Designed miniproteins, single chains, continued (5). Designs and how they scored, part 104

Each design is a single chain, and the fold is of that chain. pLDDT is the mean over its residues in the fold that is shown.

## One batch from the design tools (miniprotein)

Design m19619
Fold by ESMFold2-Fast:
Structure m19619 (fold): chain A 88 residues (1-88)
Amino acid sequence: MIYEVTITVDKPLSPTALATAAALGAQPEIEKLGGRILDVKAEGNKVTITVETDASPEEVAEAVRKGAQPELDKLGAKIVSVEAKEIP
């Protein structure tokens, strides 16, 4: 399955910094699910990670949250929400 995972943080930051931190943190957790990251983009206070995995939406969202949180904390960003949506 392919998921679009949206991380919303408490403030807008550099798109490059947000995307890099989120991808760096999320990648090992997504790999533990047997998945892979296909794309990462950021705009304003949101990061969108495209993930290919057979895991559930809840498992994907939790993996992204667990991985991304420490790296986003280094930037002074707080996670407000993480949502995973399956795309066709």
Scores: mean pLDDT 86

Design m19620
Fold by ESMFold2-Fast:
Structure m19620 (fold): chain A 63 residues (1-63)
Amino acid sequence: MLEAVKKHMENSVKYGHSVAATGEREEDLKKAKELAEEYSKKYGLEPHILDTGVGKEAARALG
């Protein structure tokens, strides 16, 4: 797997962890979706990640 792609996904994981602590879930989820969409668009990966949810679901698939 490309290191750039992996780092992009790891950012979504850390972001989700922060949301759980602060409670600002909606705004954090919005940013996570933007990251996932850029991840798919920039690296040519399956957009399926956006359909199954972002953050935890994407992290679980790669973790």
Scores: mean pLDDT 50

Design m19621
Fold by ESMFold2-Fast:
Structure m19621 (fold): chain A 86 residues (1-86)
Amino acid sequence: SAEEHYQKGLEYLKQFEKTGKVSYLEKAIEHFEEALKIDPDFAEARLALGSVRYFLAQLGYYTPEEAKEAERIYREGIRLLNERKS
């Protein structure tokens, strides 16, 4: 399920916090992307994906185009979160 992939992504973020290994961020991204394939309007997954990608961009792991895409994903997550009241 989308929620199951989202939770797996969060588990990998916790592993990154414990180990500092960037490969765990890459695994987190994969799971957040899978969650969004199942539920494109999953605001929390989009925010998490955008945040992780933006962090990697700040570390120099991304091209300027990828950094722009990370910002777009994050902003879209904020938009969806705001719309949930509707």
Scores: mean pLDDT 76

Design m19622
Fold by ESMFold2-Fast:
Structure m19622 (fold): chain A 89 residues (1-89)
Amino acid sequence: KEKEVFKVIDKMVKVAEEVLPKHLADRFKEFVEKEKKLVKEGKISPIEGFKRVGAEMARAAQESPDKASHDALWKEVKKAEKELKKIES
């Protein structure tokens, strides 16, 4: 499940890089790398790591400079949550 969850997270990172200013995208990527490290070390589950990344992307959406970026990030959070439910099934 870790590999599948990380693939979903990687798609979220790609969207963040496409729609966010570089400094916000870099901050999000740093957060993701910390969470991936905790998952690889067995300190949190892949699902818990995903939930934390999703919450951080929602925060990034709130800080987005324009409505289009905000909407794109929220759409990606919802899409990622649906993909995660399929992985959990």
Scores: mean pLDDT 82

Design m19623
Fold by ESMFold2-Fast:
Structure m19623 (fold): chain A 96 residues (1-96)
Amino acid sequence: SEAEERELAKKLEEAKEWLKKKLEEEGYEELVKEYEEAKRKGEAGDVTPEEAKKYQEVVREYEKKLLEIAKKNPDEEEAKIYLEFHELQKENLAAG
């Protein structure tokens, strides 16, 4: 249902914020800053093709590190939520 989808979306956002803080604690503060800049620049729409490629690489590295942190913390609820979301995304991509 739409209510269940909204609840899952909120939990996922909370999980992403938890993983972001954990990533910063693990010494990846610079990667977090680069990701936030890439997101901001992408939302502004004022990006050259070269900048777009660089920002895509930063996003991929950030998401990879987020997944690594989640896998290292399998007993944490936020990590479980993120991993479950990642598996659902893989299934959706494989089905398309």
Scores: mean pLDDT 79

Design m19624
Fold by ESMFold2-Fast:
Structure m19624 (fold): chain A 85 residues (1-85)
Amino acid sequence: MAEELLKIEKEAEEKAKKATPEEIKKITAEALAKVLRLLGMDEEAEKLLNDPSNFSKVIEEANATHGEEAERKAEEIEEELRKKE
């Protein structure tokens, strides 16, 4: 999971280097949608892809409905990263 998140971020960054400002908005929305899907937030990911301008609202809704689960998952990822040499 943590490795998948880093891969999504890296791929988005690579695309952004060659993109116009308009394309960067789309790349950011697609990257965030992939992250939301990894967290099990498929409905929020779909909403973001349908209206990228509302990403802040989508993130707020995701935190309100899945905040505790997302926080727990983040702690698991952090703990696994700490254990890795």
Scores: mean pLDDT 66

Design m19625
Fold by ESMFold2-Fast:
Parts: structure tokens; sequence; C-alpha cells
Structure m19625 (fold): chain A 95 residues (1-95)
């Protein structure tokens, strides 16, 4: 049964990323504004690129606050780069 109004994932995600960044003490205002602008322009590829950049910065700060070693943080960054390449390739295939 569908009793919930459809949400705009674009608006919800940008707002959530901003809230999480603030809680982590990160100033990602420029990146979040760029994400909103790309989505308003219908630039799907750029929106995804900026979203991945924001997620990488959030992940880096979370791992730092958790006291994860520099070696493990580097491994996580390398895994994120591979994920980013896969996501961007899928976005291009659908355009």
Amino acid sequence: MNSVEPRDPSVDLADRLEEVAKKLGLDLTEQIEALRAARAAGDVRRAVEIELEILRELARKILEKLGVSEEERKEAEEEFEEYEKRVLAQVEEKL
C-alpha cells in the first residue's frame, strides 16, 4: 500500500549531505551548492561527480574521527576511486 508522497531524492540527498558535513565539522558548502546547481541544470554526470566528491570527503573525516590508521584510510580512498569509476561509467552508458 502506497500512503507516502514521493520524495525528491535530489533535494533530500543534498540536504542530508549538508547536515552530516556540519555534524562532522566539515565546510562542504561550496560542493553542496555546486551539486544543487548541477541538478537544477539537469547535468546528471556533473551532479554524480560532485556527489561522489562530497561522499569521499565525508568518508575521510569519519575514518579520521574513528581513529582509523593512515594505511587503512589510504586503502579506503583507493576503494572509493574504483567505485567512482564504476558509477561514472554507468551514468555515461545511460546518457
Scores: mean pLDDT 75

Design m19626
Fold by ESMFold2-Fast:
Structure m19626 (fold): chain A 96 residues (1-96)
Amino acid sequence: SAKEKLAEFFLEANTPEFQEIAEVAKEDYEKAIELFIKYLEDHIATTDLSPSQREQAELVIEMAELAKETKDLEEAIKLAEERLEKLIRERAEAEA
């Protein structure tokens, strides 16, 4: 379910490259993470992103690096989801 949630999140962002990475993940989940990190690094370097989009991309890179380092891919995705929910809550509180 964590993999599906991550895939849906990026499909909502209208990024077809994430669909291709999701296919690789079926065969080699670790390699898919490396491709994911590389894609996001290149995207940040070549695209004029809004501050919100940049923060979101950096968060995903952090999650992916953690997943690769710990070799617990599902737990890293769960932690990233939890961290994203916390950021959304803190932003809502700051706007109140």
Scores: mean pLDDT 65

Design m19627
Fold by ESMFold2-Fast:
Structure m19627 (fold): chain A 59 residues (1-59)
Amino acid sequence: SVSSLTSKISSLTSQANSLSDQAATHLQNGDYDGMRRLIAQVSSLNSSISSLNSTKSSI
């Protein structure tokens, strides 16, 4: 359902924002490896969000 897709998109967006904030903290602390790992996870989440938005737009 569209409602289910909207809920999933919201959840993934919240997770991506949280991980981005954590990546910024790692960068400020000079933990470039931790930052890169978190950015990779954000990229994966953004791909999932994009896919779900495409599905929602087709309905």
Scores: mean pLDDT 84

Design m19628
Fold by ESMFold2-Fast:
Structure m19628 (fold): chain A 95 residues (1-95)
Amino acid sequence: SKELDVLAEMYERLTDILESNIDNKEFMLRMKDLADVWLDSVQQGKSPIEVLKDLAEKAKELRDEAEKKGDTETAEALQQVYDVVKEALERLEKI
């Protein structure tokens, strides 16, 4: 389905970002924070669109915090995560 294709592409792009930043310990910890938000949203019974909205908001928050700390590499990686999640969200909303 088009929905599954969007989610699969999002997953592949997120995996590429993770692999490219595997040695960035701070980024890996921020990815855990995102995983915790994802699990909480799913446990609350939220729809896929609502889950992606929660993830996008948290990714933006974590990016802004990294920028404030001067951690440019982590902020750039989190920006990529935000962009991927935001694109998937916008594509799902058009289905």
Scores: mean pLDDT 88

Design m19629
Fold by ESMFold2-Fast:
Structure m19629 (fold): chain A 85 residues (1-85)
Amino acid sequence: MTEEELKKKAEELLAKEKAAIQELLASLSEEERKELRERVIEMLKNGIPPALERNEKELVELLIEMYLEVGLISEEEAKELREII
């Protein structure tokens, strides 16, 4: 698989994930959304260091931006996650 093919597949996957998360958030209660946010932040904090070791910095940045755009994380939380990178 070429680098360009990997990038295209990653972008397609992120676009599908973004749409799925938006639909999920619309169906959840305020309390359930809060729990989901906490779990996503914990997952990202634990996943960023090993992803950086694999040279997946761009993918990590795209994931943070996607979660920020769907409202699953705050600007402040996104900034803290980017400081790990």
Scores: mean pLDDT 76

Design m19630
Fold by ESMFold2-Fast:
Structure m19630 (fold): chain A 68 residues (1-68)
Amino acid sequence: SLADEMEIGVAEVHLASLLASAKSRGDEESAAVAEEALREVRRHAAAGDVAGALAAYREGVARIDALE
């Protein structure tokens, strides 16, 4: 649905922002987690798995938060 597409789009933008921020400060660990999460979100989205995409997003954010 459009709502699911928008939710995934917001998740991708947020992860891309976290990735850019991590790279700008030389935080290779957070950058790697953000890149992995972004790849997983995109992989699930391409397969039509909205639940999997959003789960990958939430797990990625939680892992980055745990590194702080």
Scores: mean pLDDT 87

Design m19631
Fold by ESMFold2-Fast:
Structure m19631 (fold): chain A 72 residues (1-72)
Amino acid sequence: SMKKTFEKLDKAKSVEEVKKIALEAVPSLKSMDEVVKLAEEAARKAYELGASLAEVAQIANEIIKAGEEHLK
């Protein structure tokens, strides 16, 4: 569920773990609204953990792209 994914993201200890948790959650998403919320939360947590702005943007874009492909 989105709630469980957000709880996992909150507990993530590294940017790599944030990316893994977010991408593994994509197949469970039901709408583009949920994809955007996941991308925003993952980006926020990655930034908190010290990711560069470029890396944050890359993570958000990868989640959005994966979500778009899943919801075709």
Scores: mean pLDDT 88

Design m19632
Fold by ESMFold2-Fast:
Structure m19632 (fold): chain A 64 residues (1-64)
Amino acid sequence: MREFLVLHRGRAYRVRIDGDRVTAEPATGVSREEAEAGTLALLEYLAEHPELLPAVRAALDAAA
């Protein structure tokens, strides 16, 4: 399982990836710096696992 704090549409979200399962929920108490760092980490992970990109987009859009 992987967890990322990400910035999406100006708000912080917690993205969890467990195999092919992706969930996203709004996150509170997260600094902009944490969300930016988490977003970069997620992008690096997705560069290695591009098959997960549609699921990540869908989860973030559904949570927003």
Scores: mean pLDDT 82

Design m19633
Fold by ESMFold2-Fast:
Structure m19633 (fold): chain A 67 residues (1-67)
Amino acid sequence: SLDELIEKAIEEIQKAVDAGASKEEIRTLFDKAGDEAVKLATSDEERRRAIQRLGEAYEEAIRKLNA
């Protein structure tokens, strides 16, 4: 499901940050998850919600890398 894809992607991003991944690697994970979410979403609302959740996780990951 879309929710399962988003949850898995957020977990992968968090684990990558903890493992010392680069900003480029985190961006690649975010971009891949976004592409997959857009393909699974069946409405504009679902797409917006998915991208918002993934974007928030990405922003948090980048913030942690900069700390």
Scores: mean pLDDT 83

Design m19634
Fold by ESMFold2-Fast:
Structure m19634 (fold): chain A 84 residues (1-84)
Amino acid sequence: MPLQVPESLLQQADQRLQDALQQASNIAGIKADSLGEAESQLVQKISHTPKESEEYKKYVEALTLLVNTVLTTAVDLTLAHREL
């Protein structure tokens, strides 16, 4: 049924999100078990880090990577499900 997302696409989406979580964690030097934890840690670090620091740039880069991967994955799944 074209309205259902295939299991293989869900596995690929999960792998992409896991890879992004690991990459962002490595960039920012954080440990997180979920996307929500990573986002919370990065937002907190960004809020407490001087805007002109190299660390601030790394945290923003890591958060941007996570957000972009989540949005791109959501779009891909929506296109597969709804034929946009």
Scores: mean pLDDT 76

Design m19635
Fold by ESMFold2-Fast:
Structure m19635 (fold): chain A 78 residues (1-78)
Amino acid sequence: GVEELAKKMRELLLEAIENNDPILTAAIVLALAETTGELSEETIQKILDILGINTEEERKKALELAEKLKEWIEEQLK
């Protein structure tokens, strides 16, 4: 259910923060935001910038992880 999903996402986010993983942190933030509606490219770039994702390779990795997390979240909400 939604409560179990929220708990799991909270645990994943806290783990990413504790491990100083900005790419996973960005992916989680993007996935959660995008499950409720489309984000503009400007907003996506601002989120990545705030979280210190400055290289093309790190941006690509964060966006790929965000897409996978978004698909998983959408599957959990069925």
Scores: mean pLDDT 81

Design m19636
Fold by ESMFold2-Fast:
Structure m19636 (fold): chain A 65 residues (1-65)
Amino acid sequence: MSESVARITGEILRLMAEGLVEKVKIEGKKIFVTFKEDSPEAREAARRFERIGREEGFEVEVEFN
């Protein structure tokens, strides 16, 4: 597994561990993250993940229920 894929996988696991995420879908270099609710905690986690995704060459799209 590449370093980029390892980092992204770790961040996805972190999001799941925080209990904020309903689902994650990966299509090539694009990652879709759906959060369970629109909360301050979810928005902070989304900003963090979007930044890391971009640093690793992924496009990140975030949706809140």
Scores: mean pLDDT 80

Design m19637
Fold by ESMFold2-Fast:
Parts: sequence; C-alpha cells; structure tokens
Structure m19637 (fold): chain A 79 residues (1-79)
Amino acid sequence: MLPRQPQSEEEVREGLRTGAGLSDEQVDRLLRPGIEEFARRLSEVAAAQTDPRTDGRVLAEQVLALLDEEERRREQLEL
C-alpha cells in the first residue's frame, strides 16, 4: 500500500511528531524552507544510508542537524 499522494504540510507535521517524536518547534524548523526542500533533504539523507530500514526519526534528526549546521555557518559568514 504505497501512497502516491503528495504529502500535505499537515500530514508531514503529524508524521514527524507522531512517527519521529519531534517537537512542534523542531517540525517547524524542518519545514521552514518548505515541504519540497524538506523532502529533497530527507531523500538525500536516505540515499546516503546503506540500510533502507533506517528509522524515520534518525532521518529527521539528520535533516534537522544539517539545517542547524547551515544556519550556524550562515551566521558566521555574515559576521
């Protein structure tokens, strides 16, 4: 049963909160650049994994860490 429907922002938020156990603040941060950007980053992180059974929470945390690192680097470059 593979859903081919594009995930709405609300569905993605619920998936991250209920499936990955993320806070609303973390979910907001992940989706701040937009759903397409999040999906792209998630796919990139998933593709870098050698195990296709990697936990969704781990993938979400990896994307969040990348966003935090990018934001931190941007702050350093603008100073």
Scores: mean pLDDT 66

Design m19638
Fold by ESMFold2-Fast:
Structure m19638 (fold): chain A 60 residues (1-60)
Amino acid sequence: MLIRLEAEDPEAAAREKAAELGARILGSYTTRDEEGREVVVVAGELDGEMVFVEAVQKAP
């Protein structure tokens, strides 16, 4: 499962979303999209399925 978010605090928002789903958080990392925007990815597991939550900084 892949979920995409925009948030003022991407790491916090991604972790909160994973927790809302009941996913067990395995880790997080930061990458960049094709536009060069910083993307925070939180990886988790829910009932044997991998869950990825991608969050980008919301524009001011």
Scores: mean pLDDT 80

Design m19639
Fold by ESMFold2-Fast:
Structure m19639 (fold): chain A 95 residues (1-95)
Amino acid sequence: MTDRDAVDVLLNELEAIMRENGFDEDTIKRWREIVKRAVELARTLSLEELQRRLAEERAAVDRAVREGAPADVQRELLERTTAVEIALLIKRAEE
């Protein structure tokens, strides 16, 4: 209940900030999807589980960079890592 309202406010503020800073609608949409993923992660995982997930996602990024994975694969992994970091911020803000 209360957590939903806090998350919705954060989502609206993020979108407003991006639009005011001149980001195009496609970029805003991409970030909205990252934040939606972060919201779902914050709802389904504990702070402790999110910390473990972040370590796993960072390890995956490091491997992809080391192995010279295609730029789109590297971007996807960075977006996943970013979603987990935002999820941690959301979860901590709800405390």
Scores: mean pLDDT 78

Design m19640
Fold by ESMFold2-Fast:
Structure m19640 (fold): chain A 66 residues (1-66)
Amino acid sequence: MDDRVRDLINRVDRLDKTNASVADLQALLDEIDAAADETHGRDGTHELALAVLRTVVRNMLRRRQA
């Protein structure tokens, strides 16, 4: 398992538990997108994990913006 993916999972959990700001969630989403671009075509499991994290963070961001 990629250490970056594990770190991103831990950050998502932290931000969810601490009621993170829209800016913090947007920054995390940008990091997930960058990781997905770097992983593209290398490992389908990492791509799937990053896609799931992107969905979770986008849902959290929508909740904060609503």
Scores: mean pLDDT 75

Design m19641
Fold by ESMFold2-Fast:
Structure m19641 (fold): chain A 71 residues (1-71)
Amino acid sequence: SDEEQLQKIIEESVKVALEAYKKGLSEHTAIALAVKRAVDLMKRLNLTSVPVSDFAREVVKRVEKELEKLK
């Protein structure tokens, strides 16, 4: 389902952000990379059940929450 695919994209995007942050990139850069990856995957898979802007906000919130745990 679209919902399951979107959830997997969020999880993959969080991993991208955590790896970037652990490699010494800034929190802002880690978030930007995660959002770019998530939006690119959403568009490639033609997932249209939610607006791209809403999905990007969800990815940002999830990444910020996970990065907070590393502080």
Scores: mean pLDDT 85

Design m19642
Fold by ESMFold2-Fast:
Structure m19642 (fold): chain A 87 residues (1-87)
Amino acid sequence: MLSREEQEELLRELEEILREAEAARHTDPARFAALVDEGVRLVLRYLERTRPEATAAVRAILAASSPEERFVYVKAAAHELREELER
């Protein structure tokens, strides 16, 4: 399990990345994809600390996914993290 401090920092970084990605989504596809991939890297890094056995499978699925699918994944991860911090 992530510490509260690690969860708060991860959420802050993910929300900033998601804000920038949303701004680039229809105007700069390359920047959108790069920002989404950075969000994915942050989520996967923390999954390695909590569920290392699942990380390789998740990485493979996301590598086969579109930037839009990865964006939805990062948004869902940020939402779940926010809910966890409010418990």
Scores: mean pLDDT 80

Design m19643
Fold by ESMFold2-Fast:
Structure m19643 (fold): chain A 93 residues (1-93)
Amino acid sequence: KLRSDDLLKPSPIIKSILEKVGETKEVYTLFQIVQGFLQYLHKQKLYKPASERGKADVSGTDLGKFLGVKEIDVNDITPIVNAIEKESTLVPK
C-alpha cells in the first residue's frame, strides 16, 4: 500500500521511461511517476483519436512492454499504479 507522499526508487525500466520526459531524479512520489508516464504518452503522440478518448496505443513501446499491455486507458490508472508498486522500492522516511 502506497501513500501519495511516499518516496519510491524506480526500477531501471521506469527510470528510462521517465528520462524520455526529462525526469532525472533518483526518487519520486507515486503521483510523479504516474504524471511522467502520462507525459510520455503525450510526447510520443500515442493517444488514440477522439472516438477513443483517453486511450493510448503503447504496443511496441518500453511502457507497453513494462506494463505487458498494448493499450492504456488513462481514465483507469489502476494497472499503471500496480506495476509501479511492484517495480519500485519504497524509500523509508
Scores: mean pLDDT 75

Design m19644
Fold by ESMFold2-Fast:
Structure m19644 (fold): chain A 66 residues (1-66)
Amino acid sequence: MDLVEAFQEIDELVRKHGYLGEEDMREIAEKFGLTPDQKKALVEAARERGRLSEEQAKQLILDLLL
């Protein structure tokens, strides 16, 4: 639930894989208790872009919390 923990998870996944994909964003959404609609939005953004940087993933999470 803490944004700091979510952002640390993003940084670790990007370091490990080089980018975030659909499964990474789905797991983050599930782990941090995002709504089904927010989870779908994150997964779809990763799918459409093919790969997300850590900054892009963090920005998407912030946009969904607004």
Scores: mean pLDDT 79

Design m19645
Fold by ESMFold2-Fast:
Structure m19645 (fold): chain A 62 residues (1-62)
Amino acid sequence: GPLAEQLRARGDELVAEGRELLDKNPDDKQAVLEGIGLVLSGIGYRFQAGLLLGEPVEKGTA
């Protein structure tokens, strides 16, 4: 559904934001932890979107 599409888009944005933060300050412990947190959050959003949509690549039925 449309909610799953929004969650996927948000997940992609969070992953990009996290990677950008890591790229800017790879030596800063706080920035690294924040960047990792954003990436993990983005992955979580994408997994949640897949669960709700029934996996956009696969049929999502078991």
Scores: mean pLDDT 75

Design m19646
Fold by ESMFold2-Fast:
Structure m19646 (fold): chain A 66 residues (1-66)
Amino acid sequence: KEEFEKRIEDLESHAKTLADEGKYEAAARIARLVSEARQALESGKPEDEVRKIIDEAEREYEKALA
């Protein structure tokens, strides 16, 4: 619960940093996934579903750093 919320907040911060660096496409993708994860968490979706979305957003962030 709290772990997912912190990971989502970290990803929101990462997306803003990427946008500030001019990586707008990657930032937009991560922001969309973060929004999906937040919606899933608030609507009481299974933890596995929330984790899957967060993991995808984290992968997009790693790709943006390469």
Scores: mean pLDDT 82

Design m19647
Fold by ESMFold2-Fast:
Structure m19647 (fold): chain A 86 residues (1-86)
Amino acid sequence: MAAEELVERMRELIATSEGDAEKIAAMEALAASPEALREALREAVLEALRQGMSREELRERAREALPLPESVRLQAELVLEILEEL
């Protein structure tokens, strides 16, 4: 559930990144606590992998988010780092 929500959230941000100030503000609030954000993303990545999502699919979702605002890009970069650590 939470892992699928993370992937869907990233997909939505890729599709609707321009002008969604409320989503950007929420991402910036999460980015203000790097350790908490990293742990939440690590747990979500592990859950997604356990539920059958491939590492390559998660990497592609994260790469698609890289052109987005810095707060969203930070989350995508953390997902890529977590996948490389596994």
Scores: mean pLDDT 60

Design m19648
Fold by ESMFold2-Fast:
Structure m19648 (fold): chain A 96 residues (1-96)
Amino acid sequence: SAAREQEEALLRRIFEAAERTTGERVDVETSELSEEALEALERLARAAEEAIAAGASIDEIVALIVEVGRELGVEELGRALAEYVRALLEAHEAAR
């Protein structure tokens, strides 16, 4: 299904970014997400990428993801993604 392909592509992109940024291997098991959850995840990922490109701090990026998740009605997903992005960015900063 298209949703499964999008989920796999997003997870692969996130894992590849994590491995390149931290040097650590990240394995996450995910159940199939609804189309709405996949679209929300894609929007949250884009918001995080834009904030990082703008030079926002880790705390600002995390706060933005949480707020966007709330606005999209996926607060729990937004919080989970924010914690994941925090861990990824903190590991990258520690590796400097």
Scores: mean pLDDT 62

Design m19649
Fold by ESMFold2-Fast:
Order: structure tokens, then C-alpha cells, then sequence
Structure m19649 (fold): chain A 82 residues (1-82)
């Protein structure tokens, strides 16, 4: 997982939020919004991991879990738009 991959997820989630707003779909909007928060937290944890080598493994594991949750939320949002 890289910061570029996280930024891509945030961009995808923002695009889903815009589509949800246009279609009047609050469930998709909520899922996409949560994905942005989880992805943002993952990015922050990666920054902390880079600056704190002693706890780097713990922060990277947490970042990976937040990133996985963000992906799952985006997938659910996409399914609801089909």
C-alpha cells in the first residue's frame, strides 16, 4: 500500500459522493464519505510510521486495515449504483 494508492481511493470515493448527490442516493453518499475518512486515516498513519521507526510496524498494520475498510466501502457503494 502506497500514499498514491490511498489518494486514488480518496478520488474514487469523492467521485462516488458526487454521483450519489446527483442521483439522490444517501446510502452511497454515506459509504463514500466513510471511505474518505478511513483512507485519510490510513494516509496519516503511514506518515506517522515513516517518522516513528520503533512503532512503524504497528502503524503500518493499522493503516492497512483502514485502507482495506475504505476499499470495501467503495465496492459496496459501486454495487448500490448498479
Amino acid sequence: MTKEEIDKLIKEARELMEKARELGNPEVFELASEAILDAGRAKALLDIAEKNPEKSETYRKQANEDFKRAKELIEKARELLE
Scores: mean pLDDT 85

Design m19650
Fold by ESMFold2-Fast:
Structure m19650 (fold): chain A 73 residues (1-73)
Amino acid sequence: EKVEELKRRLDELEARLDAGEHIDPQEFVDLANEAEKLKDLELMERILELARRYGLPDSVIAEIEKRIEKVKE
């Protein structure tokens, strides 16, 4: 299932962050794009929370927020 695949990818990303690894902001954008295609708001909001916690650039956070707003419509 696509949702389970994305959840696994997000869990792996979170584990890498918790281990102190620096993650490419593009990986967050890619995950948010896939979650948007599935219209999974819970996944998108979890990705946004993790992006904020990691301290991603405001431009990346704004892009994820915009995608969430579009799905809510």
Scores: mean pLDDT 80

Design m19651
Fold by ESMFold2-Fast:
Structure m19651 (fold): chain A 73 residues (1-73)
Amino acid sequence: AVALAEQLLQELFRRPGALKRLREHGFLSEAEAAVLTKILTSPGITRESAIAGVAASFSAERLRVLSEAARAL
């Protein structure tokens, strides 16, 4: 889960608007988008705390789908 969370976050940080594109293409639910936005916009967020937060919030299967989709978009 941690490695998949790191991959997803790498893609999201690499491309501005990646969360919006994931939502627009139906890969990301509104609830999942809200969780990711909360993690990424948290005051004092570090790379390590973001990875931990994402890994705790999403299943390994969802992280795999989202990281693959983010990389392809």
Scores: mean pLDDT 79

Design m19652
Fold by ESMFold2-Fast:
Structure m19652 (fold): chain A 97 residues (1-97)
Amino acid sequence: SELKKLEEEKKKEELEKLEEEAKEEVEEKVGKKAREEIERLREEARRKKEELLKKGKREEAFRVEAEAGVRIVKKAVEYTVELNELIKKKRKELEEK
């Protein structure tokens, strides 16, 4: 029946829309948290570098900057993993209803 196919298609479109809205909400929330934490790490490293440069400890200042760069990259990867896990969990919750 053509009517039955139309009803099934409509239910599928509604589910896809809810999944897309849930994904956008998770991406915005995790993206904001990631940005704030990365910016904090960057600011802390900058302040430590400036203190070391004032004391003439140039080599230590560059080391702090390099170590901060590694930490920022590691944190960005951790947030990407968290984002993917949250999207996967949210999708399962929508499919179970």
Scores: mean pLDDT 78

Design m19653
Fold by ESMFold2-Fast:
Parts: sequence; C-alpha cells; structure tokens
Structure m19653 (fold): chain A 93 residues (1-93)
Amino acid sequence: KVEEGMKYAELGMKYLKEGDFDKALKYFQKAYDLIPEEDKEAMGIFYYYLGELFLAMGDKEKAYDLYKKAAELLPDEHPYKKEALKKIEEIKK
C-alpha cells in the first residue's frame, strides 16, 4: 500500500523534473490516495514533493505550507526535513 503510493510519488517527481505539471499533479493525487495518513514519514516525504511542485508552479504560499507540513511530519535526522526547512527560509526572503 505505502510502497505503491511512494511509487506514484516518485513518478510525480519525474514528471515535475520534466516540467509536466499536469502529469506530476495526477500522479501525486494517486500517491495521496494510497499513502496511509498514519505513515508520518511517507506523508512527510509526499508533502515535501508536493511543495516542490507548487514552488515550481510559482505558488510560494502553498509551497511554504507544504514544506512546513513535511518538516512537522519528518524525523529530525531525515534529509527532506533539512531540505524543507531550507526551502522555508528561502521562500521567506
């Protein structure tokens, strides 16, 4: 269940890197439907990816909220928590 959801999240990131925001959003929606809300680490990674999407689309306000959610869900040692906090600082400027 979580593995399938994370596979779709990775597909969303692939399309985001290619600049295909419509496909990225479609696969992120599939990921969200499959990742259990109780899986804080998987959801934190997912919110980080979604933050990257909205930042790339120019929606800094949504990106900020999503990075904040990612940082709240991820453990202190997680690389994406460090990246989310860095993105929050960059957006605030």
Scores: mean pLDDT 85

Design m19654
Fold by ESMFold2-Fast:
Formats: C-alpha cells, structure tokens, sequence
Structure m19654 (fold): chain A 62 residues (1-62)
C-alpha cells in the first residue's frame, strides 16, 4: 500500500511528466525508488508505484 509521502512523490512525477520536464521526471523516479527501498517496501509495492508512473507517461503521450 502506498503511503501519503509516496503518493505525493507520484503526484509530483505526474505533474513533471505533463510539463514535459524529462530531467525532473527522471529525478523523481529515482527518488521514489530509493525512498521505497529505504523504507523496506516489498518488490510488489515498488512495482505498483512504477506502474502508476507508467500510466502517467501513457496519458501524457496520448
């Protein structure tokens, strides 16, 4: 389950993707992954967060 901090990072990433800020998007992806790993999140939880990022990219390309 995503906590409020993880959701905030995803929201910021969605905004960066919509703004076409590739540098900020890459930084936020790395920050989200590092944050989840430091918190001891499962591989499944990390995958769920990455899928949310992929959905944001898909919507931006549409």
Amino acid sequence: MLDAEEQALIDRLVDAVKAKDYEASTQLINELRAHMVRKGKSEEEVTEAMKAVEDAFFKTMS
Scores: mean pLDDT 71

